Designed miniproteins, single chains, continued (3). Designs and how they scored, part 106

Each design is a single chain, and the fold is of that chain. pLDDT is the mean over its residues in the fold that is shown.

## One batch from the design tools (miniprotein)

Design m11685
Fold by ESMFold2-Fast:
Structure m11685 (fold): chain A 97 residues (1-97)
Amino acid sequence: MEDLEALSEDAKLIAREFAKKYPGVSLTYSVTVDGVKKTVTITASKEGKISVEVTGKPLTEEDEKELQKALVGAIKGVPVEEITDEEVEEFIEKIKK
C-alpha cells in the first residue's frame, strides 16, 4: 500500500534525498506505543524514486521527528542518537534551497 501522504512534506523531502544516495535500498522505522507496533518502510527504487508503507496507528509528531532523525542519520552515515532536532532542521533548509 502506498502511504506517501502519511509523511509530512519535510519527511518526504528527506526521504527523496535518502533515495538519491541509496537507490535500491529500504529503510524501516519501527516503534511500539501503548502495545501497538507501528512501522514505516521507505523503499528507494533503482531510479531514486520513493515508495512508503505505514502500518499500525497514524504517525504522531514524535514518530515523525524520530523518522526524520533516522533518515538524516542514514544519509550522513551517523547513528540516529547523534542527530539533533537542530541538525534535522538545518538539513531540511539545505535541501529546500
Scores: mean pLDDT 75

Design m11686
Fold by ESMFold2-Fast:
Structure m11686 (fold): chain A 106 residues (1-106)
Amino acid sequence: MEKWERLREATKPLTYPRGQPPSPEVVEKARELLIKYLEKATPEQLDKIIERLRKMGRDELAELVEQAWKEGKSPEEIAEEIERRFGPQALVDLAYAAIKALIDVE
């Protein structure tokens, strides 16, 4: 229950109406959160993020994140490549997966 409440608060800036694309404000917040969480991620936490993306049906996005991290790309470079290839929705999905994986590691 407490883990769900922490997840809700951490992901609150990423919420937007279903069936609509995320607003520019949501996308910018997703980018900020993604960079913050990727900078602090351990290899074990990254594996959990990748697993979460695969469970969400985002296999191609998971492969890009894994490959870019192995190549030593910065969190900023990873965010830019994701937005370019998959669009702004993918930043929101990855930020959500990162937050959820990190909360579940506690």
Scores: mean pLDDT 74

Design m11687
Fold by ESMFold2-Fast:
Structure m11687 (fold): chain A 62 residues (1-62)
Amino acid sequence: TEEKEELKKRLKEILPGLTDEQIEVLIRLYELGASDSLLKRLLQRRGYSSSQASKALEVLKS
């Protein structure tokens, strides 16, 4: 859907270097009820800042 494509685009802007598949996995984890803490830790382990992780979660919740 158009909404999913916009979500993926915004996530790619916040999280440069992730593939489309990796972005889709992140969205799916959120849809399955993964905690904010789990998602933040996963992103920070990938080298993203706490600010980037928080922005990604805000985008996922919109």
Scores: mean pLDDT 82

Design m11688
Fold by ESMFold2-Fast:
Structure m11688 (fold): chain A 79 residues (1-79)
Amino acid sequence: SEEFKRDMEEARKELEERGLMEEFEATTLEEVREALRRYFEENDPERLEERMERLEELVKEYGEELLRMWYVMQRYRVA
């Protein structure tokens, strides 16, 4: 958990340095859930329920910031 907290701090700093904080603040958890559900439906439909359940576990354990931050970082690097 300490390693995870440090990774989150580093990711937040990277978002800030790259000017992505506004986009991060504007991105809702619901938008991320919808985008990921569509992705899993297209690419891994047999594991859709398992993947969505795992996402909810991560949100419950670490908060929505993790998922939102990850999503923005993914769009930044691969878009």
Scores: mean pLDDT 75

Design m11689
Fold by ESMFold2-Fast:
Structure m11689 (fold): chain A 76 residues (1-76)
Amino acid sequence: PIIANDRDSIMGGIDLLLQQATDDHNDIGKSYVLQGRRYADNNDISLMQSYIGRSIVHLTPDSMDLTRRRSRQLSR
């Protein structure tokens, strides 16, 4: 039910952020995403959210809607 659905949503978001960090060539953002992925794999949701939050700040200078809006600055 709902408890499993939350994890699936989080994992999808982590994979999306990892791809964005790779495409953006943002080493520090990618590092935080990978740490968040590790904590998600360990089922440590609190630390996972902390690291993913840090990765979002580094992947977008403005900390805007990264998961919903891709920056056109990437020119992919």
Scores: mean pLDDT 64

Design m11690
Fold by ESMFold2-Fast:
Structure m11690 (fold): chain A 90 residues (1-90)
Amino acid sequence: LWEVAEETARKYSPDEETLEAALRAGKRTVEWVEKNLEELKKRIEESKVGRDLLGIALDVNRALPASTPTDIAIEAVALAIAEKTVEELE
């Protein structure tokens, strides 16, 4: 999860300030996923939370105003972590 967060943050960050913000957001997202891992796995097996988790990440990405490169990078990192989580738990 963290490796995907780092690679995505680097890809979408045009400067060091944006990269630092994206990495901080990625760390928080990874911590959230790890705290909920067992419940997420159970619900993905029931074909529910896998779609919900990806849907939440997509809704966050679409709902936040992409007004700055930092916003775009943070949203991309959150989506990448969500997709990797669903993939690893299926």
Scores: mean pLDDT 67

Design m11691
Fold by ESMFold2-Fast:
Structure m11691 (fold): chain A 91 residues (1-91)
Amino acid sequence: SMEEKIEKLKEAVREHLKLLPQPTSEQEFKDRLLSALYLAANELGLTFEEVAELLRKQGIDITPEELEAIYRGEKEFSDEKFQKLAEFLLS
């Protein structure tokens, strides 16, 4: 179900965060959380389309194309969207 996918994604993100270096700045915290998200999604076999759908269900307005562009370093989350992402993944 959608709820099971959400819980698995959150659990995988938390596990990857434990393995990543501790951040020393706000930018490193953002980069660390995004890295954990992409590693977790890859581990679970989730596509950018599936991750974007899960994020939209949590009130984070994002397209698969935007999510892929952020992964490539071609775009950043707005501060508002990043705040919602952090609240969702760390709740």
Scores: mean pLDDT 85

Design m11692
Fold by ESMFold2-Fast:
Structure m11692 (fold): chain A 94 residues (1-94)
Amino acid sequence: SAEQIVLEKLQELSELFEEGGRRLYEALEARDLEEARRIIAELRQKLEEVQKIVESNKENLSPDFLEQVNQALQTGRGMLAQAEAAVEALEAEE
């Protein structure tokens, strides 16, 4: 079903954000801003891929499910924005 496809992609995205978050923490501690930016870009690309899948299936999703999915994606975008701000703050210290 469309909901099953979206749920599977959200689960994959969640796992990528957990692993990516760990890698990002390590990069920021090492002050490896190039690596940090690469990780953020990778996670953003994966989030955009999931967003496209959601958009392609939205007519077959319930409104309540779509709202919850959009909220989860918005949370991911917020996390990426905070990570980008952290990189910019560290870059400004140089």
Scores: mean pLDDT 88

Design m11693
Fold by ESMFold2-Fast:
Structure m11693 (fold): chain A 120 residues (1-120)
Amino acid sequence: LSEGVKNMIERVEELAKKEPDKEIKELLLEAVKLIKESKDQEKAETAAMVALVAAEHPDKEIRLLGAKLAVAIAKMPADSPKVEEANRLAGAAVLALLEGDDEKALELFKEALKIAEEGL
């Protein structure tokens, strides 16, 4: 894993310890574990970015959906035909959150999660 991915997952672990919702906390910690075990750099980077922006978000629904998506992407086999599409949609959702468009981000996270779960 790149140093950037290592830095992101360390921050996610720190945020997960402070997470008040048990389900979200467990999903974030599972995502970190799966990312550390990943041999696919692009998939690991996408899952780490999703987990980080979700963990830092004040909206519980965004934290939950993003944590679920990070786990799903990290679990996908590297050779799944859905990896490229899931990574693209997840990246678009991250950009929407960074632009402050929470509604667009929620829709993109839902779409990305559906695609990632189909790729399992």
Scores: mean pLDDT 85

Design m11694
Fold by ESMFold2-Fast:
Structure m11694 (fold): chain A 100 residues (1-100)
Amino acid sequence: AEEAEAERAISESEAAAPSLSREELLAQYEKNHEAGKETDPKAAEQVRAELVIQLTLLTRGPSKETMLEAYKRAKEILELVEKGEYEKAEELTEKVLKEL
């Protein structure tokens, strides 16, 4: 499974360097998203939604308010993915990541 290979690459990176910078985390998730985009665009956009949650927690800290905000943003992206509006989901994801 291609997703299992992507997860293994992230796990191996964490084993070598257990603390990733914001830029390194973002670069790894973008690479995984691009690798999946042509084979499964829905799964690729789900990876971006997870990135939004993780970056929000990393930048603002793991408060209940921050978790609720991150979840709401990820949900908006996932709803666009479910509607088949992948271009809008990608645009919204980029906008949210730029605002973080």
Scores: mean pLDDT 66

Design m11695
Fold by ESMFold2-Fast:
Structure m11695 (fold): chain A 74 residues (1-74)
Amino acid sequence: SDEELLEELKKEAEELIKKAEKASAQEIGRLMAEFIFRVSEILSSITDPETKKKVQEIAAETEKKLKEILEKKK
């Protein structure tokens, strides 16, 4: 269901941030690319517009945090 995909994405995003904190700058780039692809897959599977909005919000917040972690490692 759309709700299950949203919860799965939330857990994946939280684990991704934890991995990024310990990762090299090069590895963070790969993790970001994989995350962007995953978000695209989820968005293509969701039919509810409110759930799509929540997915986009999680994606934006996660990308912001990943960029902040990456900047600290430059």
Scores: mean pLDDT 82

Design m11696
Fold by ESMFold2-Fast:
Structure m11696 (fold): chain A 95 residues (1-95)
Amino acid sequence: SPYIERARENLELAREALERAKETTDPLVHTNEMFLLLALSSELYLLEKLTGDPRFGELSELFRQMALAVAKGDFEAAERYLEEAERILEEMEEE
């Protein structure tokens, strides 16, 4: 599915954003990575509307929560949201 492939691309971009955020204490970088994660969340929300698959909505919410965690410097919470998103996406890819 091209939509599942797009969700995978978004997850890899989210992982890169989290790693960049973890490398610095600069709040401007954390804020910029938060906005990137929110943009990726919005695209996943649109994928739910296009496909009717609620798992894209679950991914969207996890990305939103990850963005807020990054903004707060709560990288432990951000990692947990990323791990849960990976689990959901792997289940979708096995179909």
Scores: mean pLDDT 91

Design m11697
Fold by ESMFold2-Fast:
Structure m11697 (fold): chain A 92 residues (1-92)
Amino acid sequence: SMRDELIRGLESLRATLEEMRARSTDPADRAVLDALIAEIDRLIAELRAGADPQAVARRMIALLEEAAARSRDPGVRTVLLVAAADLREMLA
């Protein structure tokens, strides 16, 4: 189902962001990554509770694009924008 695919995608993204946070030396980027990981955890919980996967995906795209705009590291920005693009393709 789209819900199961989205949960797996968000769990994979969460793991990537955790690794990026562990390697980040910029406290501002670490704060952005921490906030985004917490939001992903909340959205996974909402999906498991029956939230609309299309609505969650759109909310996640907005959060990823906002996080990218606040990120100072170009590598972090690239990962976040690629994740947003992948979610947009899932909605197409």
Scores: mean pLDDT 90

Design m11698
Fold by ESMFold2-Fast:
Structure m11698 (fold): chain A 63 residues (1-63)
Amino acid sequence: EELIEEFRKRLGGVDEQLLQNARETAEKLIEESKKLEKEDPVKAQVYRDVAEGILLLGEAIAR
């Protein structure tokens, strides 16, 4: 809440671009995880976990 608001202000309006870049990166990781699911399910799970973490961070900053 307050900490996230201070973080956004410290980025000087860069948060909007960073949020978009983060979402794009998460989408790419999710797509890659689908390709890896049959070949390397453990690696696919790691990609999903990282993508989820990126999306959660982006959502927290956006609030």
Scores: mean pLDDT 72

Design m11699
Fold by ESMFold2-Fast:
Structure m11699 (fold): chain A 91 residues (1-91)
Amino acid sequence: SFEELEKEGIEKVKEITKGKPEDFQSAALSLLRTLFSLAREKGLTEEQMKELMDYFLKKLEEISKITDPEERRKAMAKLFKELVDKIDELA
């Protein structure tokens, strides 16, 4: 279910962002929740959402290695735009 997939995603985001600044952890969790909300609204399948989540988690791990707050913020904003565009393409 979407609910089980979202819980899995939340757990993985917490693991990736463990020991990172609280603002980054909060932003990553907020982004994941927003993606699930948009995917539901646009009628994506669970399979499509799983692929989107896997892409998000891979990119989040890369972004988590950025130490500069401004560069990390820009990378997160770029990721958000990419994911919204992917959802619109799949809808």
Scores: mean pLDDT 87

Design m11700
Fold by ESMFold2-Fast:
Structure m11700 (fold): chain A 100 residues (1-100)
Amino acid sequence: SMEELIRRYRELAERANEGDLEALREVLELLIRWAEENFGEEVAELLRRAAEAILRALAEPDEARRAELLEEAARLLEEAARLADEILAERIARGELAAP
């Protein structure tokens, strides 16, 4: 359920914020699964690639290479957001989802 997903997200997000990298991986996986269920495989794949870039950046000792990985992640997140917005707009246009 949505309530269980939000509860699990909050628990993992708190642990990730404390520096728990395994909790960070679980938060990212939970969000990717949620996106797959609500927006489909294409959005989920963009988020998986963004998550991989973020995790690689956290392990990267070179500041310049870390910045490049974070920029790559940001671009993938922007692409995922644009695609999700297009999917929502299409569903609203078809009357499958109410506009906010």
Scores: mean pLDDT 77

Design m11701
Fold by ESMFold2-Fast:
Structure m11701 (fold): chain A 83 residues (1-83)
Amino acid sequence: MIPKEKLEEELTEAVEEMVRAIGAILVRTAADGRRVALLHPAGDAPPLSQEEIARLAGDASTGTSFDSVLAAARRAGLEPVWL
């Protein structure tokens, strides 16, 4: 059995690696302390540009704008995953 801190660390690392591989943004912490990754949907959506990923990542850095980031991600065809 892995302690919660170790499990969270390994999960974060695995999610960040996956996010980089599929052209999505890094894991972010929401205002309520929950962590979320924005993932590119499997299949039909076009890949996001590096500039679009950077903009979403920047917006996600502020807790007050997080709902707006989620709304924009969904419009862009990204699926948010709560950790």
Scores: mean pLDDT 53

Design m11702
Fold by ESMFold2-Fast:
Structure m11702 (fold): chain A 57 residues (1-57)
Amino acid sequence: DAAIGEQIQRIEKEIARLEQLRALLEKSNVADKDTLLARIEQEIARLREELERLKAE
């Protein structure tokens, strides 16, 4: 339980950081912005699925 709780907290922090990065990237004019945003969204979705799986166990 303690180890799972620590993994949950780590994933939640990573999701929050990726969401912050996504928001900053949306306001930028970098090359390949759409590709980078798509990758970040895919990673957030993957982490959210992992989080739901861990909470279900």
Scores: mean pLDDT 82

Design m11703
Fold by ESMFold2-Fast:
Structure m11703 (fold): chain A 56 residues (1-56)
Amino acid sequence: SMKVTTVHLPSAEAAHAFARWAAAQDPRAVVELGETSATVTFPDKQQTVVFIGVAP
């Protein structure tokens, strides 16, 4: 089972920055950068965090 958490942020830059920061805390983390979002997967924790930058 995989736990998915969604975090809303004010911009794409904020979403990308927070995703990179979160991934830096775990060497096994996988980062996927989207246009207005970023996803960080922690495979050993069975957890995915989606950072969404709210488009204007």
Scores: mean pLDDT 80

Design m11704
Fold by ESMFold2-Fast:
Structure m11704 (fold): chain A 93 residues (1-93)
Amino acid sequence: SLEEEEARLRAQLAARAAGDPNSVIIAFRKLENGEPVYHYFDVSAESTDPEEIEKAALKKIDEAKKQGYTLVDIAAGPERKEIAEKIKEYIKK
């Protein structure tokens, strides 16, 4: 069920990001009372500079992980796809 929920969440993120060419949205999961709760953060709201968006995204992911959040996915609009792919590459072991 978690895999199915995350697949649906990834599809929803992709649809949301497609509506804004400059969007970079990060999805996190946290267990609250034993149930998964999903949180979305649009890091592109902080800057239009690709390098600053990347730094903000990486900082947000690091802070979220320290607070017990698990990264689910990152979605980007068509003008920010390269940033999203670069961030995903840095997260891979």
Scores: mean pLDDT 76

Design m11705
Fold by ESMFold2-Fast:
Structure m11705 (fold): chain A 88 residues (1-88)
Amino acid sequence: LEPLSEELAKAASEKLKELLEYGKKLADEAISKLKDKKKQNELISKIIGIVIRAMGDTLEAKSIEEIEKIVEEAKKEIEELVKKVLEE
């Protein structure tokens, strides 16, 4: 991993924390609506995967704008995943 600038490191930390809190909130709400433990566990695993991928991508980002885009795309992916699982 290449060292991030102080500004990029701060932006990455703040945006990743926001993503984690958002993902946790959406997961908790969706899990409360699902009665099937297998579907609950599958949703949790997929959300964790999205967050981990976003973390990796932000560590390679070259600008604050790229970090914001990565986090927003991850949030949308989590939203689409939750919607799909709840509509099944």
Scores: mean pLDDT 80

Design m11706
Fold by ESMFold2-Fast:
Structure m11706 (fold): chain A 90 residues (1-90)
Amino acid sequence: PAGLERLEAQYEAALADAEKNKDEARKELAELGLELLRATREGASLETAREVVRRVEEIRHKTLNKPLMKEEELEEAARRLLAYLEALRR
């Protein structure tokens, strides 16, 4: 699917830019994006989406010192992410 291939190229470019600029947070996010795309090709599950959303939230909390999202907000984000990934597989 062209959508997944395009996103993979975008995350690879983002990773290279983050490494060039020594931006550790952007590097971690780009690596997580690539991991998510790999999981999606194998049939993304709601559990995979929950794990990705949780890891993004941990990066956000560490980097921006923002309070953690509520579990209900994380669950909604995971469901929206799963729907988006399923659309990309079509």
Scores: mean pLDDT 73

Design m11707
Fold by ESMFold2-Fast:
Structure m11707 (fold): chain A 70 residues (1-70)
Amino acid sequence: DDLQRGKPALDALLERLREWAEKGEFTPEGFQGADPVTQQYLQQLAEELAAEIKREREAREEERRRAEEE
């Protein structure tokens, strides 16, 4: 309910999940106290972000390799 009223709160939550996924150290300890539905949703969101980061990381690696090759 409160999250529905405040877009800043939602944006902050998404940014936190992105940072955790980016670090590759996603430990949802803080989510264990939440409702199972919320935990499931946040886990899915973090997995999507992790997949996106992996893709970008691979693209970065390829670009760097191209530059090193010539």
Scores: mean pLDDT 64

Design m11708
Fold by ESMFold2-Fast:
Structure m11708 (fold): chain A 63 residues (1-63)
Amino acid sequence: SSDDQTLQLLKDVLLQYMDRLGLSQAQKDALLAIQDISELQARLDQLNAQLRQRRAEELARLA
């Protein structure tokens, strides 16, 4: 279904963020178990904010 395709795309983005943020296996398993698109989007937004913060810190270290 269209929702299944949306879930797969969101999970693919989550995997990229999980790798960059260095999440634990338990955190990864919890995120990948999410079946609700709205909940998954909310978690993705939270992870995106964390990734942006880490990028800002890395850039500051290079200045």
Scores: mean pLDDT 77

Design m11709
Fold by ESMFold2-Fast:
Structure m11709 (fold): chain A 105 residues (1-105)
Amino acid sequence: IQKAIDILDQLYQSLQNIKKIKDPKEKLEKLGDSLAKTDNQIQDLRNQSTGETKKLLMDISMQLGAQSTSVSMALIYSPNDSKFTEKLIDKTLQTIQEQKQRLRE
């Protein structure tokens, strides 16, 4: 559980730095890279986990996968939509905080 919280904290910091990028396409590309890296780390922990912890990690992986799909769609259809990218980052930050809270319970 603590390793998953640490991974999510690293993603949270990465997203804060990504918010400072002014180029919309670079911002989306960096967001996609961070989400993919984090999902791989969570999947590795899930494979080492059992019971309720494994289920929580599966839920986190599914949420990260959904965000990655949104990034891929934005890169294809709306790479210059800064407003959409900001909303996607903000939603991801909220999801991270909710998942960290669930892991602490």
Scores: mean pLDDT 75

Design m11710
Fold by ESMFold2-Fast:
Order: sequence, then C-alpha cells, then structure tokens
Structure m11710 (fold): chain A 100 residues (1-100)
Amino acid sequence: SMKEKLLEAAKIAQETMDEILKLDEEGASNEEIFKKIEEGFKKLLELTKDDPEAQKVLEEGLAKAKEYLEKGDVEKALEVVRETLGEVLELLWEKVEEEE
C-alpha cells in the first residue's frame, strides 16, 4: 500500500540520516559517508522503482551529494541528502493523500 511505502521510506530516510550524521561526528572518511548515503538511497530507489518522479529526485540528489563530497564539502553534501530525502517523503505523502 502507499501508506506502508511512505512509512518504510520515512524509516529508511531517518536511519540513513542518523548513520551519516554519526559517521560525520566520528570523523569518518568522505568515502565512508558516501557509502552510507548510497546504501540508503539504493534502498529508496528499490522502494520507489514504480515512481519515476521519486526515482529522478533520488538520482539527482545522490549525484549532487557525491559531487560535494568529492569537493570536500561535507556540510553541503549532508544538506543535499536532507533536502532530497524530504522531497521524496513529500512526493510519497502527496500520493497517500490522493489515494485516501
């Protein structure tokens, strides 16, 4: 169901943000931080494989976060991740409202 998809997406998003923030606080490498971003985003891409709008947002967000991390801008990369996850959850929430 769309509600179950939204709840699972919210869980993945929260767990992904918690893990990357913890890694950043612990002084983890940009490569390790990106690996966790990629793992979370891949789970969301699989969950939203039937939603081309959510797929596009996730793909663009992942590419942008990678670019900032490659430039050494961890703060901006985390901002992009947070904004992308928020946008995906908003898209899924709008679809829940349309179905209910």
Scores: mean pLDDT 86

Design m11711
Fold by ESMFold2-Fast:
Structure m11711 (fold): chain A 63 residues (1-63)
Amino acid sequence: SKIEEILERLRNGEISVTEAIRELQSLGYSTEEALQLILEAGIREEEVRRMLRDFEAGVREVL
């Protein structure tokens, strides 16, 4: 499925967590639903939390 393709690309390091969230949102998922799918794919929770926090807080320029 399209979801599995996005998650596999994320797992392989081909796309960022932010890009994966955007792709999933384009399929009709909320940010929370996208995050849940990413966690279920085995991406480390700490890494996902960090990237999501930076995305939502708008502090990407500092990092």
Scores: mean pLDDT 69

Design m11712
Fold by ESMFold2-Fast:
Structure m11712 (fold): chain A 55 residues (1-55)
Amino acid sequence: MKEKEEAKRLAMGIAHDSDAGPDVDEEAMIEELSKTFPRKVAEEAVKEVVEHMKK
């Protein structure tokens, strides 16, 4: 998969593990993903995952 899709998968995994819903720490998720992906990709992935979790 492209890096963006991989980042989204990791972000979803972190979000599911947290089960925090609207209290998900976006900054912590971005920081974690930034270790593996470019920061821009990490930010986009986290944003999309958080938006999806809003239902």
Scores: mean pLDDT 71

Design m11713
Fold by ESMFold2-Fast:
Structure m11713 (fold): chain A 94 residues (1-94)
Amino acid sequence: SMEEEKEKLLKELEELYEKFLKSTDPAERMDLLFEMAGIGNKAIKLKYIDLVEYIIKILEELLEIAKSRNDTALAKFAEELIEVLKKKLEEMKK
């Protein structure tokens, strides 16, 4: 069930990523980032290092998209999330 739980989180993350890419609503995009942050926190608690690394990579891609769209609020939130997750990832690798 550990492998099944990780797979479910990964699939949920990929669905959120796809929804984000298709969304043109800033409020919806922000909500999707909050949901991705939730998956990141679950991955950290469960010690899924590779999933946390993957989430950081996705957030970095979304940050560049937010910047290209001049969505400064979303970009700032993504930057803050990336920083927090990278910090927690460093702690997990010890």
Scores: mean pLDDT 86

Design m11714
Fold by ESMFold2-Fast:
Structure m11714 (fold): chain A 94 residues (1-94)
Amino acid sequence: EEEKKLKEQQEEVRELLKEELEELDKLLEDPSLSEEEKKLLEDVKKILEAQLKGEEEMRKTAEEIAKQTPDPELAEGLLQVAESIIKALSNIRP
């Protein structure tokens, strides 16, 4: 029925995620980043990479990273990023 349209939308989302991952890789090459900033970008990259595997994997990855993060504000930020991505992807589907 609408399988082709859904597949095209999923491919578009995957391309957007790949573009975000490439931008994060460029940011991670910046030698002026602090160790904390670099870790934050690496954690965000892991969450986005997990999203390519599915929503459940992304949530699990975000929660594990948050548990390992000593800064509660930064941990909250990581969870909010994951939530925002999930909501954005859900908006494409209806």
Scores: mean pLDDT 66

Design m11715
Fold by ESMFold2-Fast:
Structure m11715 (fold): chain A 81 residues (1-81)
Amino acid sequence: MNPVAEAIADGILAWERGLERGELTEEQVRVFKKQLVEALSLVDPETAKRILDEAERYLRERGASPRALEMVREIKKELGL
């Protein structure tokens, strides 16, 4: 797997766990998502799409929650993917 895609998936899982545990707020996660969108906007759209598609696949294979999968979809939408 692409190491960047795995890191993104692990980050999203950490945000989701933080929300469930009350260690992170929805506002903090929104900031983290915005930072990730900004970082991915610096790469070409085809590469960004491949990375996010691989991250989504990793999340599905790990049995990620609907919330975690929705975070990937939101990031894709913000990038126009």
Scores: mean pLDDT 84

Design m11716
Fold by ESMFold2-Fast:
Structure m11716 (fold): chain A 68 residues (1-68)
Amino acid sequence: GSAKSLIIATVPENAIGSVIDLIESKGGEIKVNEKNVIAAIVPSDAVASITDEIKSKGGYIDSVQPLP
């Protein structure tokens, strides 16, 4: 479906580039990239792969919010 979600995550500095590349490759849009915090709007079907990648790189998922 066309459903989207907002992900807010804290990502180690050495993983920020790979996480951004993954989000953009999945058709996501970076809204914030500041002080190791990433906020991105992503297709809801990409949330699992993106959050798994962030966790695998030592990141922390602050929130995942379905968008209307």
Scores: mean pLDDT 84

Design m11717
Fold by ESMFold2-Fast:
Structure m11717 (fold): chain A 95 residues (1-95)
Amino acid sequence: MDAIKKGIKGLQEKEKLTKEDIDEIIEELRRYSRSDEAEREELLEKLRELDLKAQNSELTEEEKKELVKWAVLASLMGLLESGKYSVEELIEALK
């Protein structure tokens, strides 16, 4: 858990994620934990679209911040799917 906390804090400091941004990530992680497979696939498609824009270097400052938020969420979803962490443990790591 400490490595996750440290990684997220470093990303917050580098990308200027606010407490409101972290609260939004927590809400989306909780929604994801309750989502069916179709809803999860729609989220992954959105992430792929943002990644393609990033590769073209055409992101606005708002889109860059959004990409960072979604990248953090995707990493947390991967940790949840690994079965090693509960959603509550991941939320605690974000606080």
Scores: mean pLDDT 68

Design m11718
Fold by ESMFold2-Fast:
Structure m11718 (fold): chain A 68 residues (1-68)
Amino acid sequence: MSLEELIDKLRERAAADPDATITVEELIKLLKEAGASEELIEEAKKYEGVELTYGQAADFIEYIKKTL
């Protein structure tokens, strides 16, 4: 799975269930499966303990990607 495919899947899940949430820890597992850079994974780890909606998770990945 690519990083772009992961973002798309998170957006699809958010559209189907806007109240569904994912922890940053679970999101990091998906990022590793998507082949995300070590820099992106390390940045995401700073936010461990946070729970996000799937829409917020997609926005979070896009935000970090733009800042790296």
Scores: mean pLDDT 84

